# Designs tried in a protein design run: designed miniproteins, single chains, continued (2). Part 56

Each design is a single chain, and the fold is of that chain. pLDDT is the mean over its residues in the fold that is shown.

## One batch from the design tools (miniprotein)

Design m5940
Fold by ESMFold2-Fast:
Structure m5940 (fold): chain A 75 residues (1-75)
Amino acid sequence: VKQLLDQAEEARKKAEEARALGKQYLELAKQLMKDPSQYTQASGYAVLGVGYFTESDLLERKAEELLKKAEELLK
Protein backbone atom coordinates (compact mmCIF):
# COMPACT_ATOMS: atom_id res chain seq x y z
CA VAL A 1 0.00 0.00 0.00
CA LYS A 2 2.71 2.50 0.98
CA GLN A 3 4.57 1.70 -2.26
CA LEU A 4 1.49 2.70 -4.28
CA LEU A 5 1.13 5.94 -2.29
CA ASP A 6 4.83 6.76 -2.82
CA GLN A 7 4.52 6.04 -6.56
CA ALA A 8 1.41 8.24 -6.79
CA GLU A 9 3.21 11.12 -5.06
CA GLU A 10 6.21 10.76 -7.40
CA ALA A 11 3.92 10.75 -10.47
CA ARG A 12 2.21 13.94 -9.25
CA LYS A 13 5.56 15.68 -8.77
CA LYS A 14 6.60 14.73 -12.31
CA ALA A 15 3.22 15.92 -13.64
CA GLU A 16 3.72 19.34 -12.00
CA GLU A 17 7.24 19.59 -13.47
CA ALA A 18 5.97 18.70 -16.96
CA ARG A 19 3.15 21.27 -16.67
CA ALA A 20 5.64 23.98 -15.64
CA LEU A 21 7.85 23.16 -18.64
CA GLY A 22 4.81 23.20 -20.93
CA LYS A 23 3.91 26.69 -19.74
CA GLN A 24 7.48 27.92 -20.27
CA TYR A 25 7.62 26.58 -23.85
CA LEU A 26 4.22 28.04 -24.77
CA GLU A 27 5.22 31.44 -23.36
CA LEU A 28 8.48 31.30 -25.33
CA ALA A 29 6.54 30.39 -28.50
CA LYS A 30 4.22 33.37 -27.89
CA GLN A 31 7.18 35.76 -27.60
CA LEU A 32 8.84 34.35 -30.74
CA MET A 33 5.57 34.75 -32.72
CA LYS A 34 6.07 38.53 -32.53
CA ASP A 35 8.98 38.12 -34.99
CA PRO A 36 8.02 36.71 -38.46
CA SER A 37 11.56 35.32 -38.91
CA GLN A 38 11.02 33.15 -35.80
CA TYR A 39 7.72 31.49 -36.82
CA THR A 40 9.39 28.09 -37.37
CA GLN A 41 11.04 28.18 -33.93
CA ALA A 42 7.78 29.42 -32.35
CA SER A 43 5.86 26.50 -33.90
CA GLY A 44 8.46 24.04 -32.60
CA TYR A 45 8.24 25.37 -29.05
CA ALA A 46 4.43 25.37 -29.19
CA VAL A 47 4.48 21.66 -30.14
CA LEU A 48 6.90 20.93 -27.27
CA GLY A 49 4.66 22.82 -24.85
CA VAL A 50 1.58 20.84 -25.89
CA GLY A 51 3.59 17.63 -25.57
CA TYR A 52 4.52 18.44 -21.98
CA PHE A 53 0.88 19.22 -21.09
CA THR A 54 -0.14 15.83 -22.55
CA GLU A 55 2.58 14.12 -20.50
CA SER A 56 1.42 15.97 -17.36
CA ASP A 57 -2.18 14.79 -17.91
CA LEU A 58 -1.05 11.17 -18.33
CA LEU A 59 1.02 11.34 -15.13
CA GLU A 60 -1.93 12.87 -13.22
CA ARG A 61 -4.18 10.00 -14.38
CA LYS A 62 -1.53 7.45 -13.34
CA ALA A 63 -1.34 9.04 -9.88
CA GLU A 64 -5.14 8.92 -9.51
CA GLU A 65 -5.24 5.23 -10.54
CA LEU A 66 -2.50 4.38 -8.02
CA LEU A 67 -4.33 6.25 -5.24
CA LYS A 68 -7.60 4.47 -6.07
CA LYS A 69 -5.84 1.09 -5.94
CA ALA A 70 -4.23 1.98 -2.60
CA GLU A 71 -7.63 2.99 -1.16
CA GLU A 72 -9.18 -0.31 -2.33
CA LEU A 73 -6.37 -2.26 -0.61
CA LEU A 74 -6.93 -0.33 2.64
CA LYS A 75 -10.47 -1.73 2.88
Scores: mean pLDDT 81

Design m5941
Fold by ESMFold2-Fast:
Structure m5941 (fold): chain A 84 residues (1-84)
Amino acid sequence: SKKEEALKRFEERVAELRKNLTVDPEEFELYIEFLRAAIEGDDERAFELYRKYAIEKEKVPEDEVEEGLKLFEEQKDEIVNLFA
């Protein structure tokens, strides 16, 4: 399926990025889990991971996190298409 092909492509890109990490590994893994959930269409898990990343790692105020979630919901199809 297109979803399985997108996930395979995503995992190949993630493996390459892990070889050249220039950011905090924990922050990177949270972001990757967020993108994986978005590609899988698990919006609830994606929102949970984004909230955790934004608040705990980036220290974004909660009011700004809600605006970011709206932007993500509008752009999630574009994220999936990027890997399809």
Scores: mean pLDDT 72

Design m5942
Fold by ESMFold2-Fast:
Structure m5942 (fold): chain A 61 residues (1-61)
Amino acid sequence: SPALEATLREILAAMAELEATGDQAAGDRIGALLDSLSPEEREEVERRLLEWGRRNPPPPA
């Protein structure tokens, strides 16, 4: 759904921010976004995040 896709994009952006800065506020935002999802939506988001991570590894440090 468009809402689920928007939430996934927000989580990805917050994960990138957390990795770049280590700011706990980004981690808190990820948690809040996940808590807003139904169990089915959370399962789908986790599956897509895992698949995205395989295709788009983080840049080298």
Scores: mean pLDDT 76

Design m5943
Fold by ESMFold2-Fast:
Structure m5943 (fold): chain A 88 residues (1-88)
Amino acid sequence: SMEELELLRRLSELLQELGDALNAKDAETAKRVARELVELFRRLYEETGDPRYEEAARLFEQVIEAIDAGDFEEAQRLALQAAQTYRE
């Protein structure tokens, strides 16, 4: 659908923004973008029923927890894992 295509385009933009924020160790921006990704993946799960989107949302919630702990290396690892989860 046109709505699904728009969500996927927004997803790509948010993933790039998250990567940039994590590399810069910008906790405020990284957490904001990660929260938007959680919401987006929850919406994709509601529309598709694909459990990979639910798992990706959970992983991005863990990204927020890692940022709150000051562990940007773990946050980046979890973000990469989340990005791979919905593609497989």
Scores: mean pLDDT 86

Design m5944
Fold by ESMFold2-Fast:
Structure m5944 (fold): chain A 101 residues (1-101)
Amino acid sequence: MDLDVASLEGLSLDEIRAVNDELAEKEGKVFHFGSGVVLPKDKLISDSEYARLNDSAKAAADATGKKNPTYYEFMDALLEGVRSGRISDPVLDGIMGRPLS
């Protein structure tokens, strides 16, 4: 399945998670919503990559409890943070049709 942000429009967080879980199982990759890029699921977020993350993405990485989480662990934490209302992500909010507040 070719994943882009437009193909995810109108999906719930549970449906977005299911799409990422399918991509991880079939292709060993995850969709990075902030950049629109498909990345290897087991690739670690390096210290230099972490330093370049915005505040919401850093909060998601920190929520994993790992210094260098995988992209899969990072994306799972981001989706859970958005679901719980702890993290606001404008791309995910746009996909779900939520107003930016």
Scores: mean pLDDT 69

Design m5945
Fold by ESMFold2-Fast:
Structure m5945 (fold): chain A 71 residues (1-71)
Amino acid sequence: PHTLRLTFDGPAPSPEQVREAVERAGGTALDVRTDGDVVTVTLATGIDPERLSEAMLELSGVRVVDVRPAE
């Protein structure tokens, strides 16, 4: 599994919005954890972080300011 930590410039999107963004980026989310402005997502497959960030902005209106592996 691939685990990513996403930091947002505002309140993190809902877990449902995160799962939808992952699907739009061509992935599958196994687990989603939200804490303030941070989301930790565990993915079944690797995805392009740029596509994920774009999908997040489109769905939630909140910009991703940092993406890093959490493992």
Scores: mean pLDDT 81

Design m5946
Fold by ESMFold2-Fast:
Structure m5946 (fold): chain A 90 residues (1-90)
Amino acid sequence: MSEEELEALVREVAEVAVRAAEELEARGELTIELSREELFRRVEEHLRGLAEKMAKASEEEQRLAIEQARENIPDERVREALVRLLEAVA
């Protein structure tokens, strides 16, 4: 995977995650104290760190991380986007 491809996937996951968070805030189910720009920045930084760790992980650790993402992410769109990112870097 190229750095450009990784950045594109990170951005895609971050957009889905931020949108899901904004939808929860609109329904009163979440309070977002960060600006949209700062929230995007922090999510992107976290996802880049996660992708780097995944790329360096063993096959067993990669499998467990993907399984944990599938079990622990309640929003289906965020879960599928994150799993796609993790599988792409594995």
Scores: mean pLDDT 80

Design m5947
Fold by ESMFold2-Fast:
Structure m5947 (fold): chain A 73 residues (1-73)
Amino acid sequence: MSPLSGAVAALPALPLDAERRELFVAALQVVSREHPDGPHPPSVQRLRDAVPALLAARSVEETAAILAEVLLG
C-alpha cells in the first residue's frame, strides 16, 4: 500500500506531461489489479524503482516502453 500511495501522491510533483502521467496511473492500476493485497508485490517495487528512468524519458512512446518492461516483470 505505502509504495503505491507514495507514487500516486508524487504524480502532481513529477515533471511529467499529462499523457505520461496517465500512462503511469494506468500502470499503477494494472499492478493493483494483479496484486491487490500482496505483501511484497514485485511489480509495485519495480514501478517505484523505475521513476528515475521515467523522468529521464523524453517521449510518451519511451515512457510506455519502460512501463511495459516493468509490468512484464
Scores: mean pLDDT 64

Design m5948
Fold by ESMFold2-Fast:
Structure m5948 (fold): chain A 69 residues (1-69)
Amino acid sequence: DLEALEEKLREALERIEKVLKEHYEKLKDSPLEPVEIMEKVFDAALEELAADPELTELLRRLRAGRLAL
């Protein structure tokens, strides 16, 4: 159902935001160009999120829900 899909999306977004913010805080004061900081933040966040079994499962179910709709 659409409502359950929206709940899963909100949970995934909250976890993504937390991970992105943590990596940004670690790199924001680095002597790097802003674009390089963003690239490193996204790369590190993607690696950490890919290792998160709960988030991976949420994203898989969200993708499966979209195919079922």
Scores: mean pLDDT 72

Design m5949
Fold by ESMFold2-Fast:
Structure m5949 (fold): chain A 100 residues (1-100)
Amino acid sequence: MSTEEIKEQLAERVRDVLLKAGVSPETAERVAEAIRKADLSPMEAATLDIAVALFSVDVKRGDYEGAADLLERLSDILEKKGYTEVAEALRQAAEEIRAR
C-alpha cells in the first residue's frame, strides 16, 4: 500500500471519528484536507492513526475532555514537526469538543 493510499484512508477515518465526537463538518473536513496535503512520512501517518484510535476510545467512554487533550497534544507535536495546517485544524477540533 502506498503512502498516498495510507494518507487517504487516514484522512477519511479522522473525519469520521471527529464527526462522531460532535465536531462540525467544516472543521472535520479541514482536518482531513490538511492530512491529505501534508507530506507525512509512513511512520508519522502510523503514529497519527494510533492517536486517532486512542481518541475514538476516549469518545466511546464519554471522556470528551481526555479526547480534546489528546488532540491538543498531537497538535503540538505536529506543529513542532512543521505540519502547521494539520496542527491548527486539530486545535480547532479540540476547541469544538470542549465547547460541547
Scores: mean pLDDT 82

Design m5950
Fold by ESMFold2-Fast:
Structure m5950 (fold): chain A 68 residues (1-68)
Amino acid sequence: MSDETLQRMKRLFGILIDGLQGEVSKETAEEAARELIEILRELGDRGYVSQEDVDNATRSLRLDVESA
């Protein structure tokens, strides 16, 4: 995994945490979740994670965003 990808993931997780604390809008947190899902799909395509793990993480993130 590239250092740039890791830094981008850390930034997006920070936005999601800030969203949970009410520091950013729900829309901003939803956009960060979508971008994380795209990165997870790319990591799956590159073989860093299994397709099943990508699908499970994607489903979990979508449910968390839809439930917030």
Scores: mean pLDDT 72

Design m5951
Fold by ESMFold2-Fast:
Structure m5951 (fold): chain A 73 residues (1-73)
Amino acid sequence: AFDAPLTPAMAEAAIAELRRLGVPQETIDKARAVLEQSVAEGLSILEAVQRLKEAGLSTRDITAVLVAMLEAY
């Protein structure tokens, strides 16, 4: 569910998927910072995705992150 709270396991699954896809380390570092903060604040998957968009991640990378987080749910 998109309203489900983001867990540390979901955040790590998202980062692992970005690495698997060969996303640049700078983008991975940015995504990690956003996802770690989202976990700390108790944000939902949808809220975390919105923050990743605001941080400048591409639609492709956001889609990959979303799928990985939902699979880890």
Scores: mean pLDDT 84

Design m5952
Fold by ESMFold2-Fast:
Formats: C-alpha cells, structure tokens, sequence
Structure m5952 (fold): chain A 76 residues (1-76)
C-alpha cells in the first residue's frame, strides 16, 4: 500500500468499529446505521452491498486523517 502507516491504522480502526461481527466485511446495512447514504455509496463503489478492508482503504485514501478521526469519534 502507498499510504502512511498512521493513516492505515486510522482506516483499520474505523473498519473494526463498523465490522461488528468481525467477519472482515462491512455490509451496506451496517454502514447505513452510522453513515449517510451518499457516504455509503462512496464506500460501496462496486454496488455489491459489501465492503472489504482493501476496498475500504482504497475509498479512504483520498480522505484526510481529520475526516477519518471524525468518523471514528462518531462511532465511539
């Protein structure tokens, strides 16, 4: 990956907060409980209703650390 280790750790923390059952995949329904539909559509670019960790990292690479931290704080 071409992201800083710090940013990867933030994305990983956010992913773990959304992946409540620990299966390594976040469903669209789980994301919609905490995020707007627009943000969920941004994360679920493939439209399959599921987001893997790799897809999640790819979606979040363009977001700032501050935006990722704000999302983490919303989920605490």
Amino acid sequence: MNLSPEKIELIKELFKLLDKDGDGVITREEMLKVFSEDLVDYLDKDGDGKVTFEEFVEAFKDLSEEEIRALIETLK
Scores: mean pLDDT 73

Design m5953
Fold by ESMFold2-Fast:
Formats: C-alpha cells, sequence, structure tokens
Structure m5953 (fold): chain A 85 residues (1-85)
C-alpha cells in the first residue's frame, strides 16, 4: 500500500492511487476491527477526510500535497495498528 500511494502521488496516476487506497483500507479495517467502536469511528472519519484530500491532490497533479496526505493516511493506519497491538 505505502509504495503504491507514494508512486501515485509522484506520478499523478489516479488508478494507482485507487489501488493503493483499496489495499490501505483493507489493512485499516483489519486493525480497527479489534478497537472500541468510538475509536473505530474517530479513525475512520479522519481517514475518509485524508482519502478525499489525497485523491484531490493526485488529480490536480500536486505531488507535494499528495505525498503529505499519503503520509497522514499511513500515520492513521499505524495508529490503528499500534492500538490493536
Amino acid sequence: AEELLREAAETGDVELAKKGLLMLAGEFQRYAASLPLEKQRELGERAQKEVEEFMRAVEAGDSEKALEEAEELLRIVREAKELAE
């Protein structure tokens, strides 16, 4: 997921971005499933906002912004993983 998101951010490849996001969503759901419902909702809402900002940046060809948003998405998934242990 991380490699695909970074490549999509650098190239502006929308289809690659979608593929990376799908893989990342699967990872997030796997970790988040063991968390309290309130925490799942909090992290899920944050992730959805960053997904929208990431896709907007990729579509605009703003590689710097797309990389920033990709890093934030990866941080959200890492937080879910750390909480799930």
Scores: mean pLDDT 83

Design m5954
Fold by ESMFold2-Fast:
Structure m5954 (fold): chain A 64 residues (1-64)
Amino acid sequence: SMTPEQEKKLEEIIKSLPKEIQEDLELFWKIAEKMKKAKNSPLEVKEKLNKEIEEEIKKRKEEV
């Protein structure tokens, strides 16, 4: 859905952000991938993925 020009601009913006924000974006992408997987998964797998997401968020918060 994004044009190549929009993707390039987004990459430049991400690179210009503080390292802390870049790490948060990386975590967000990882979470988004797990959420995509959970959407098409049975309830058991969805619960497991949600728990993993919560654990990753908690660990990130603890480092601050």
Scores: mean pLDDT 73

Design m5955
Fold by ESMFold2-Fast:
Structure m5955 (fold): chain A 64 residues (1-64)
Amino acid sequence: SEEEKEIRKKLLAAAERLSRLREEGRQGETSVAEIAYEVGFKDKATFSREFKAAFGVGPGALLR
């Protein structure tokens, strides 16, 4: 569906952002909630669930 396509697009943007933060050693400079809102999710819980479903790992784990 179009909704699923938009969710996937937002999750890919979040994955790119998290990857860049980890490469730069800057993962401590943000939070899961901040990334969720930045990529257009209304709440952290929905973002975290969708991200883990798509990538097999939670976004919080990538910020540690």
Scores: mean pLDDT 84

Design m5956
Fold by ESMFold2-Fast:
Structure m5956 (fold): chain A 105 residues (1-105)
Amino acid sequence: DPVEELVERTLRRLKPLIDQLVNTTDPAEAERLVEEIVRILLETAREFERLGAKPKTSEYPSLREMAVDLVLEAAQIVAESQSPEARETALVLVGAALTAHELAE
């Protein structure tokens, strides 16, 4: 599934940045990491549009389906708004997607 492959690649790119963000005490480094995460999500949003990706509404979504839907939502949020609130929400969704992806193994 091209959408699942894109989500896996996106999460592999995001994981080291999220890990660095959680561990940094430098505000300038934190800002740089957030900008890189947003850039990756904007690239991913464009690829989702190209693929015609839509949230998979399932009564009992698998952890893999949850990870896909969370990344889709995070990408859409940053594509629609660059507000601090939008960025913060996207970061929370990415964290949840990483957790779901790791548990799906």
Scores: mean pLDDT 82

Design m5957
Fold by ESMFold2-Fast:
Parts: structure tokens; sequence; C-alpha cells
Structure m5957 (fold): chain A 69 residues (1-69)
């Protein structure tokens, strides 16, 4: 899904591990699928153990991809 791929790539670009990037991207994608916004997606990624900077990048990338698809 576009939101998952965008969030995953943003996490990897910021230096997240594959495991962290996958968990965060899944949380971002699920939050957006439920009608949550970028802020809710950011919080979901933080709850999965990602740093605030990485979570912001993931939520922004995922949200942009989701709303353009």
Amino acid sequence: QPSYQAAYQAAKDKGASDDQAQKGAQAVQQTLDKGGGSREAQQAAIQKGLSEDIAIAMADAGSEAYHQS
C-alpha cells in the first residue's frame, strides 16, 4: 500500500532498523486506514518505539501518499 511504502522508506532514510521501520509503517498505515490523521499516525509510530523525528517523517510521508492515492 502507498502509505506503508512511504512511511517505511522515510524511516529507513532516517536510519531506523528494518524491524522498527516495518512496525512503524504498519502502525502508520493502520491509523490512516481507520481515518486518523498525520498526528495520530505519528503517535502510533512513537508507541511502536520510534523516535519523534523518525515518527514525524513516517507520518508525513504516509499521510501524503494515502491522501494522494
Scores: mean pLDDT 83

Design m5958
Fold by ESMFold2-Fast:
Structure m5958 (fold): chain A 73 residues (1-73)
Amino acid sequence: HMTFEEQLAELEKRYKELIEKMKEVFSPERVKQIENDLKKLIEEAKKTNDPLLLFQVRAQIDLLEKEIEKKKK
């Protein structure tokens, strides 16, 4: 199983990749909203070391990646 630090590093990398992908398929306004919302969750997870917040970040990224795939069809 991954440590908290390993999970956080993975999610920060996936977040950066997600933002780049979102720019191709979503409006600039939506991209900024999602970017800000995810950044807040990631920063909160970093401050609190809360694994539940990491779970929430991962779930949001997974949902957004699925939505991007639907829009690229």
Scores: mean pLDDT 81

Design m5959
Fold by ESMFold2-Fast:
Structure m5959 (fold): chain A 58 residues (1-58)
Amino acid sequence: PREAAERAIEALKAGNVVEAAQALKDSGATPEQIARAVSAALKGNLDEARRIVEEALA
C-alpha cells in the first residue's frame, strides 16, 4: 500500500495522471477516490492529493 501511494504521488507530481490513476486502481482505490486525488493535484494542492491517496490505500 505505501509503495503504491508513493508511486501515485510521484506520478501526480510529474503530471502523469494516467500512471497515477493506474497505480491507485491496482491498489483497490475507487473511481471516486482516484478522481478526488487527481482533482486536488490539478489544482496544485499536492498535500491534499497525498492525503486522499493515503486514505484510499489505508
Scores: mean pLDDT 78

Design m5960
Fold by ESMFold2-Fast:
Structure m5960 (fold): chain A 78 residues (1-78)
Amino acid sequence: SMERRELIEKGLEGVPLSEGEKELVIELILSQDLDDEQLKQVVERLAKRLKEASEEERNQLGFLMRETLAAIREVQAE
């Protein structure tokens, strides 16, 4: 939904991602079976980790995908 997309976009504010990288993260999170509370937790964990990562790591598609999927898996396991 538009509201869920906006929550992810807001949570990723201040993370230095390109528009393409941001869209990849948003689509990966939205493709998963997450409730609104889980979605918020995924975005908070991911945003923190991506801010702590190097620019070189953030520019690696594989790194971005792995970190996004890891945050999703961690929240779903709780």
Scores: mean pLDDT 83

Design m5961
Fold by ESMFold2-Fast:
Structure m5961 (fold): chain A 55 residues (1-55)
Amino acid sequence: HMEELIEEAKKAIKEIGGVNVDDAKTLQEIYDAALKSKNGDEALEKIGELVAKHH
């Protein structure tokens, strides 16, 4: 389920030093990417790209 992938994305962001997971904008972009994906695997890929882009 996409909720599990969102949790994994939040965990990955926390592991990146200097990224504030309380930043509503960053969290919203992650949720948006997951919702727009066709399936869970695609959601995780898009979330990874967003994490890299915002670092």
Scores: mean pLDDT 62

Design m5962
Fold by ESMFold2-Fast:
Structure m5962 (fold): chain A 85 residues (1-85)
Amino acid sequence: SLEDLRRRIIELLRGLGVPDDEAEDLARMAVEATYLYQKGDYGGAGLLMGELRKIILSLGEELGVPREEAQKLFDEIEELVREVA
């Protein structure tokens, strides 16, 4: 479900050290992208996932997380989105 997806993404972002409020905002963005995929709006979903990736990589840098680890976390989120879409 989209609610289960949201909770799982929040847990992953929390593991990276992302604050609760920001993790919830990013998870909502991923859920919105999933909904767009389900509606067949692949272009809109792709743009939103691209923005999500950019934000996660930037936050990882601010938190002192290696870029490869932040990218791996995004890849995991992207896989969860694909599983639900």
Scores: mean pLDDT 88

Design m5963
Fold by ESMFold2-Fast:
Structure m5963 (fold): chain A 61 residues (1-61)
Amino acid sequence: MSEEELLAQIGELVKQMLAETDPAKREALYAEMLKLAAQLPADLRAWVEQMLRREMARWEA
């Protein structure tokens, strides 16, 4: 999978997570996004992980 394809899939999963109200399903989506992010270059991976942590923190409040 190309970098562009990985980022596109992560973006789609982020949209799904933001629309999801079930915490268990959000955790599953978050885990899937982390799997995709692990395939990115280190700089992009760090950025994606930071963004995902920020979004998850909103749901913990």
Scores: mean pLDDT 76

Design m5964
Fold by ESMFold2-Fast:
Structure m5964 (fold): chain A 64 residues (1-64)
Amino acid sequence: MVGDLYEVIEDFEAKRPDELSLKKGERVLVTREVDEEWLEVVSTETGKTGLVPKKYLRPAPEVA
């Protein structure tokens, strides 16, 4: 869901300028669902935005 916090489960290397390279364990916010396979995210560490495949992300547990 847009606005949800996700955690990167495997390193992802960007192959295009519109994609965002992420390391395992980084946290990102989903800004847009592009299609069934791709999300637009913003890095909570760098503030950079870019596209990443959904399969590299899992929902991060929310602290109550």
Scores: mean pLDDT 77

Design m5965
Fold by ESMFold2-Fast:
Structure m5965 (fold): chain A 83 residues (1-83)
Amino acid sequence: DNVDRARQYTNQGIRYLMDGRYQDAIDYFQQSLSLDPDNPTAVRNYGNAMSRYYESRGDYDRARRVRRSGTRRSRRLRERRGW
C-alpha cells in the first residue's frame, strides 16, 4: 500500500531529522510525498528539514519561509484528512 510505504518513509525521515542528518531526512520525506503528496506529517517535516538545511547554509530568511509554508500547508491538509 502506497500510504503505508509513505508512512515508513516519513518515520525514517523523522529519525534522520532528529539525528541532524538533514539531507537524508529531505530525501526520505520527498520519497514519502511522491507516494502520498498530501500527507500533513510529511509536508510539515519536509519543511522543517529544508529549514534546518538552509540554516546550516546561513540562509535564515529562506529557512524561516519554508518552515512557515510547510506548517500552514500541513494544518490545512490535516483538516481535509480528519487527522
Scores: mean pLDDT 86

Design m5966
Fold by ESMFold2-Fast:
Parts: structure tokens; sequence; C-alpha cells
Structure m5966 (fold): chain A 73 residues (1-73)
């Protein structure tokens, strides 16, 4: 499943995110996720943008990650 694939490749995905958007932007995205998980909807524009950038990177990486996994099967 995609969930199992994402778990196995979590470290590689995290590294790629950090490389593409940087540690500061990633930290803001983590803050946005943490706030949302607590039911806080009052996110800063910077936190929202950071979260969006992470989603964009993950979306771009997903087909490559899936292709790598399928090639291994």
Amino acid sequence: SLEALERELAEEIRRAILERIGEETYALAQQAVAKRAQGITDLTDEEKEAARKVLEVVAELRPEVEARYEAAL
C-alpha cells in the first residue's frame, strides 16, 4: 500500500524535503501541522505557505518513490 511505502521511505522523503525547502521552512510547516492537530485554526500566512511547500515537494516525490518501489517488486 501507499501508506507502507511512505513509512519505509520516510527518512528519504524527509531528507529531500529539507534539501529542497530548508530547515527553517520545514520547522514552520511542522508548527502548522502541530497546531492543526490540536484544533488550532489561527495559522500565520508563513506557516500556511511552509505547509503548502512541503505538500508540493511530497506530491512531486510521490511518483518517483512509487516507481522505485514498483521496480523493486
Scores: mean pLDDT 78

Design m5967
Fold by ESMFold2-Fast:
Structure m5967 (fold): chain A 84 residues (1-84)
Amino acid sequence: SKVEEIRALLAQAREAMAAGNLDEALQLLQEAVRLYMTLSREEKREVFPELAELMRQLIAALADDPEAVTDVQTMLRALERDVA
């Protein structure tokens, strides 16, 4: 399912973050968000907390990159509005 594909991408992004590969983690997040946007509202509500948690972790990991932090924060706020 698309939800399981998103979960796999989020797991890969967490592994990339743990390895210090923040650029790879951001690319995996972008792919997860693209897939997320194709979900039904019910599926979005199911997986959004997991996606949001990864985004918050990336914001913390990117603390020394203000532009990347702003980009992820902007994306998170847009997704929060979409799922509300």
Scores: mean pLDDT 88

Design m5968
Fold by ESMFold2-Fast:
Structure m5968 (fold): chain A 98 residues (1-98)
Amino acid sequence: SPLVEEVKKYLLEKGITNQKVIDATVKAVEAILKRDPEGVRKYAKEALDAAQSEEEKKIVFEVLYNTARFVSLITGDDSVVKAVEEVAKEHGIELEYP
């Protein structure tokens, strides 16, 4: 997916070098594109578990939240946005508005 490749480039541009964080974030993005909220919860949690700094966690959630909101906008399905918000809330991560 072109979007998955852009996500990888963005993570690297933001200084994320942790391959486990990159892999889990990519899987979460793929789950968002498939409108699979359970997959989003699973892989977002895996990315958080692999993240070694609060900055990495914020960058991961920026990617996931923006991707999920885009999918919600074009499909009318907010299930993946709610999944991202749920995981963020459980882990004390504040999601920033655009």
Scores: mean pLDDT 85

Design m5969
Fold by ESMFold2-Fast:
Structure m5969 (fold): chain A 86 residues (1-86)
Amino acid sequence: MEAVEEARRTMERALELAEKNVEKLAKYLGISPATLKEKLKKLREQNEELVELLEKLAPTEPELVREFAAKVKADLEELEALLKEL
């Protein structure tokens, strides 16, 4: 299902963007870069589990998977906008 692959790619892009901007994001969030790196590592594991769940849901709940893909795209755009202001 295209929406699952779209969600996977979008989540990976967001995580990559956050990892490349750890210093700026950590300062904005008021935490250490080390703490943010730990949180991003945990999020990476959670994203892998979430993709597996989306793949299982795609045959029966395709609309839910599409809505989720759209939401993560919006979240990525918000992160990109935030980083441009930092």
Scores: mean pLDDT 84

Design m5970
Fold by ESMFold2-Fast:
Structure m5970 (fold): chain A 90 residues (1-90)
Amino acid sequence: PTNVDLLAGGMYSYGLGIVNGDPGVIRLGMGALINALTAAGLSDKLGEIRDEVEKIAKELKKEQEENGISSTELSERIAEESEKLAKKVV
């Protein structure tokens, strides 16, 4: 896996944990984010990346509540946004 792949995976897990309100998944995603950013030499960006993923997750959760998007569609969109953000950062 590339640094982009590792970072996107961490963002996805963290974001999914937030939308599902799952503290265990949030912790696993945060660990993956820290590991991926450390490997890329971007540990100083953890706060900014965390905040951006949280913003994306909350906005997608709002769309689910307002427009009735499925859990599958929400998960797919979290994955897409995570990949976009990872490519922008790395």
Scores: mean pLDDT 85

Design m5971
Fold by ESMFold2-Fast:
Structure m5971 (fold): chain A 100 residues (1-100)
Amino acid sequence: SSLVEGVKKGLEKFVKKFKELAERKDYKGMENEVQLFSGSVHLLLAMAKRVDLPKEDIRAIAEAVGAAVDEMKKIAPPDIAAQLDQQAADIQAHVDAILA
């Protein structure tokens, strides 16, 4: 769907910003970006549930989020990678609650 495509583009912007912060070794900026990413995804999922978005679109969003997390983890220091793992787990729990 066009909404899923828009979400994928938004996630690509988070990954791009995270890579730029990593290149500058701006670890505080990277932590802030992880928090903004997580908050934005949780807000998106809450809105998707509110409008009764099809479960297939929710799954597609979850897969795109997972791919974005994996890309960010490849370039993250171990402590920030651990934060990404925790945020990914919290996001997956939110997705599972919507799909139940």
Scores: mean pLDDT 89

Design m5972
Fold by ESMFold2-Fast:
Structure m5972 (fold): chain A 79 residues (1-79)
Amino acid sequence: MPVAPEEMERIYARELEELRELIKKAGREEEIPKLEEMFEKIYAAQAAGDKSPEVLEEIRKLQEENEEILKEIVEEAEK
């Protein structure tokens, strides 16, 4: 069932706030814009129910690029 755009926007804002705090604790504030771009693309696709190959490929590339960054942030936060 597609989530209402307004509800998706609220979830997105809350998750971004929590993510920003985690990134700040890890000392990786410079990565915030990159991660925000990835989440924005994911939420937009989910809200639209868009499963086009082009959108999925864009999300995949962002996830692949940011997976290493997220891994590093988690490792830094655990140290």
Scores: mean pLDDT 71

Design m5973
Fold by ESMFold2-Fast:
Structure m5973 (fold): chain A 93 residues (1-93)
Amino acid sequence: SKKEKAIELLKKMGEEVARWYEETDTPEARALLEQFAKGFNEILKEMDKLSDEEFIKKAVELAKQVLEGARSLGAPEDHIKRLEEILKELEKL
């Protein structure tokens, strides 16, 4: 389903933020990872209540917030590029 694809893409986004945290062990990377985990858990709680369209809109909103957070917190460019690609895949759903 489109919801399952969105969940897989959000998991890849979380893995990318986790990789930045593992590589740097910075408070900035930790804060973004915690922000992602909170947002992801909130979306998962609503999965059965939301239409595919509503779920994807929330997934895209979370992905945009994470990408902006990564840019603002100074994530390395290679992590930013991978997060941008994941967002583009989510927007195509």
Scores: mean pLDDT 88

Design m5974
Fold by ESMFold2-Fast:
Structure m5974 (fold): chain A 109 residues (1-109)
Amino acid sequence: MEVTEETREVTAEVETEEGVEEVTLTLRILEKKVFKEEGKIGVVLKVRVEGELKHAEAAAAELGKQLAREEAGKDVIVASHVTVLEETPEEHVLLVSAIARYTSAELER
């Protein structure tokens, strides 16, 4: 069964014992939903990632933020949350929720 999955390469920062480390992972997007409300853009993703869980979670969170920023098209505050749906030694299936909102300077006007 040939399923065309969208693949994204994502660089994210991970806290380690030696400080902050940048990791680059390839994420396979299994499902993507975008919802638009006045002044807000939301993105919900289901992704599959190979590697260490901590690296996978960081990369998935960053992917959600990137996609929310792309949909917003301007300077916004973005937040993301990652939930682990499936964990194996080789790969993880993660649910990512991301929201983009106007910057604090725009919210004070």
Scores: mean pLDDT 75

Design m5975
Fold by ESMFold2-Fast:
Structure m5975 (fold): chain A 75 residues (1-75)
Amino acid sequence: ELEELIARRLAENPGDWLVRLRVSEARSLQSAGDTEAARQLLLAQSDDQVAALFSAWLRQVMDRGLARSRQLRAL
């Protein structure tokens, strides 16, 4: 699962600051309840994919923030 993906990325690039930052963002997304976005961020294999997923994540966070600020539930 997500922790397995995190462990794999860290094992492949243990000294890479970008990988560590990416892992931190994935854990932040998981804490916010967005495990799918966290998983997609960890599975991205190119800078273009990471940039696209980061942009999508930002839009999703903004959309959820607006809905939550009105205490509305989307079902």
Scores: mean pLDDT 61

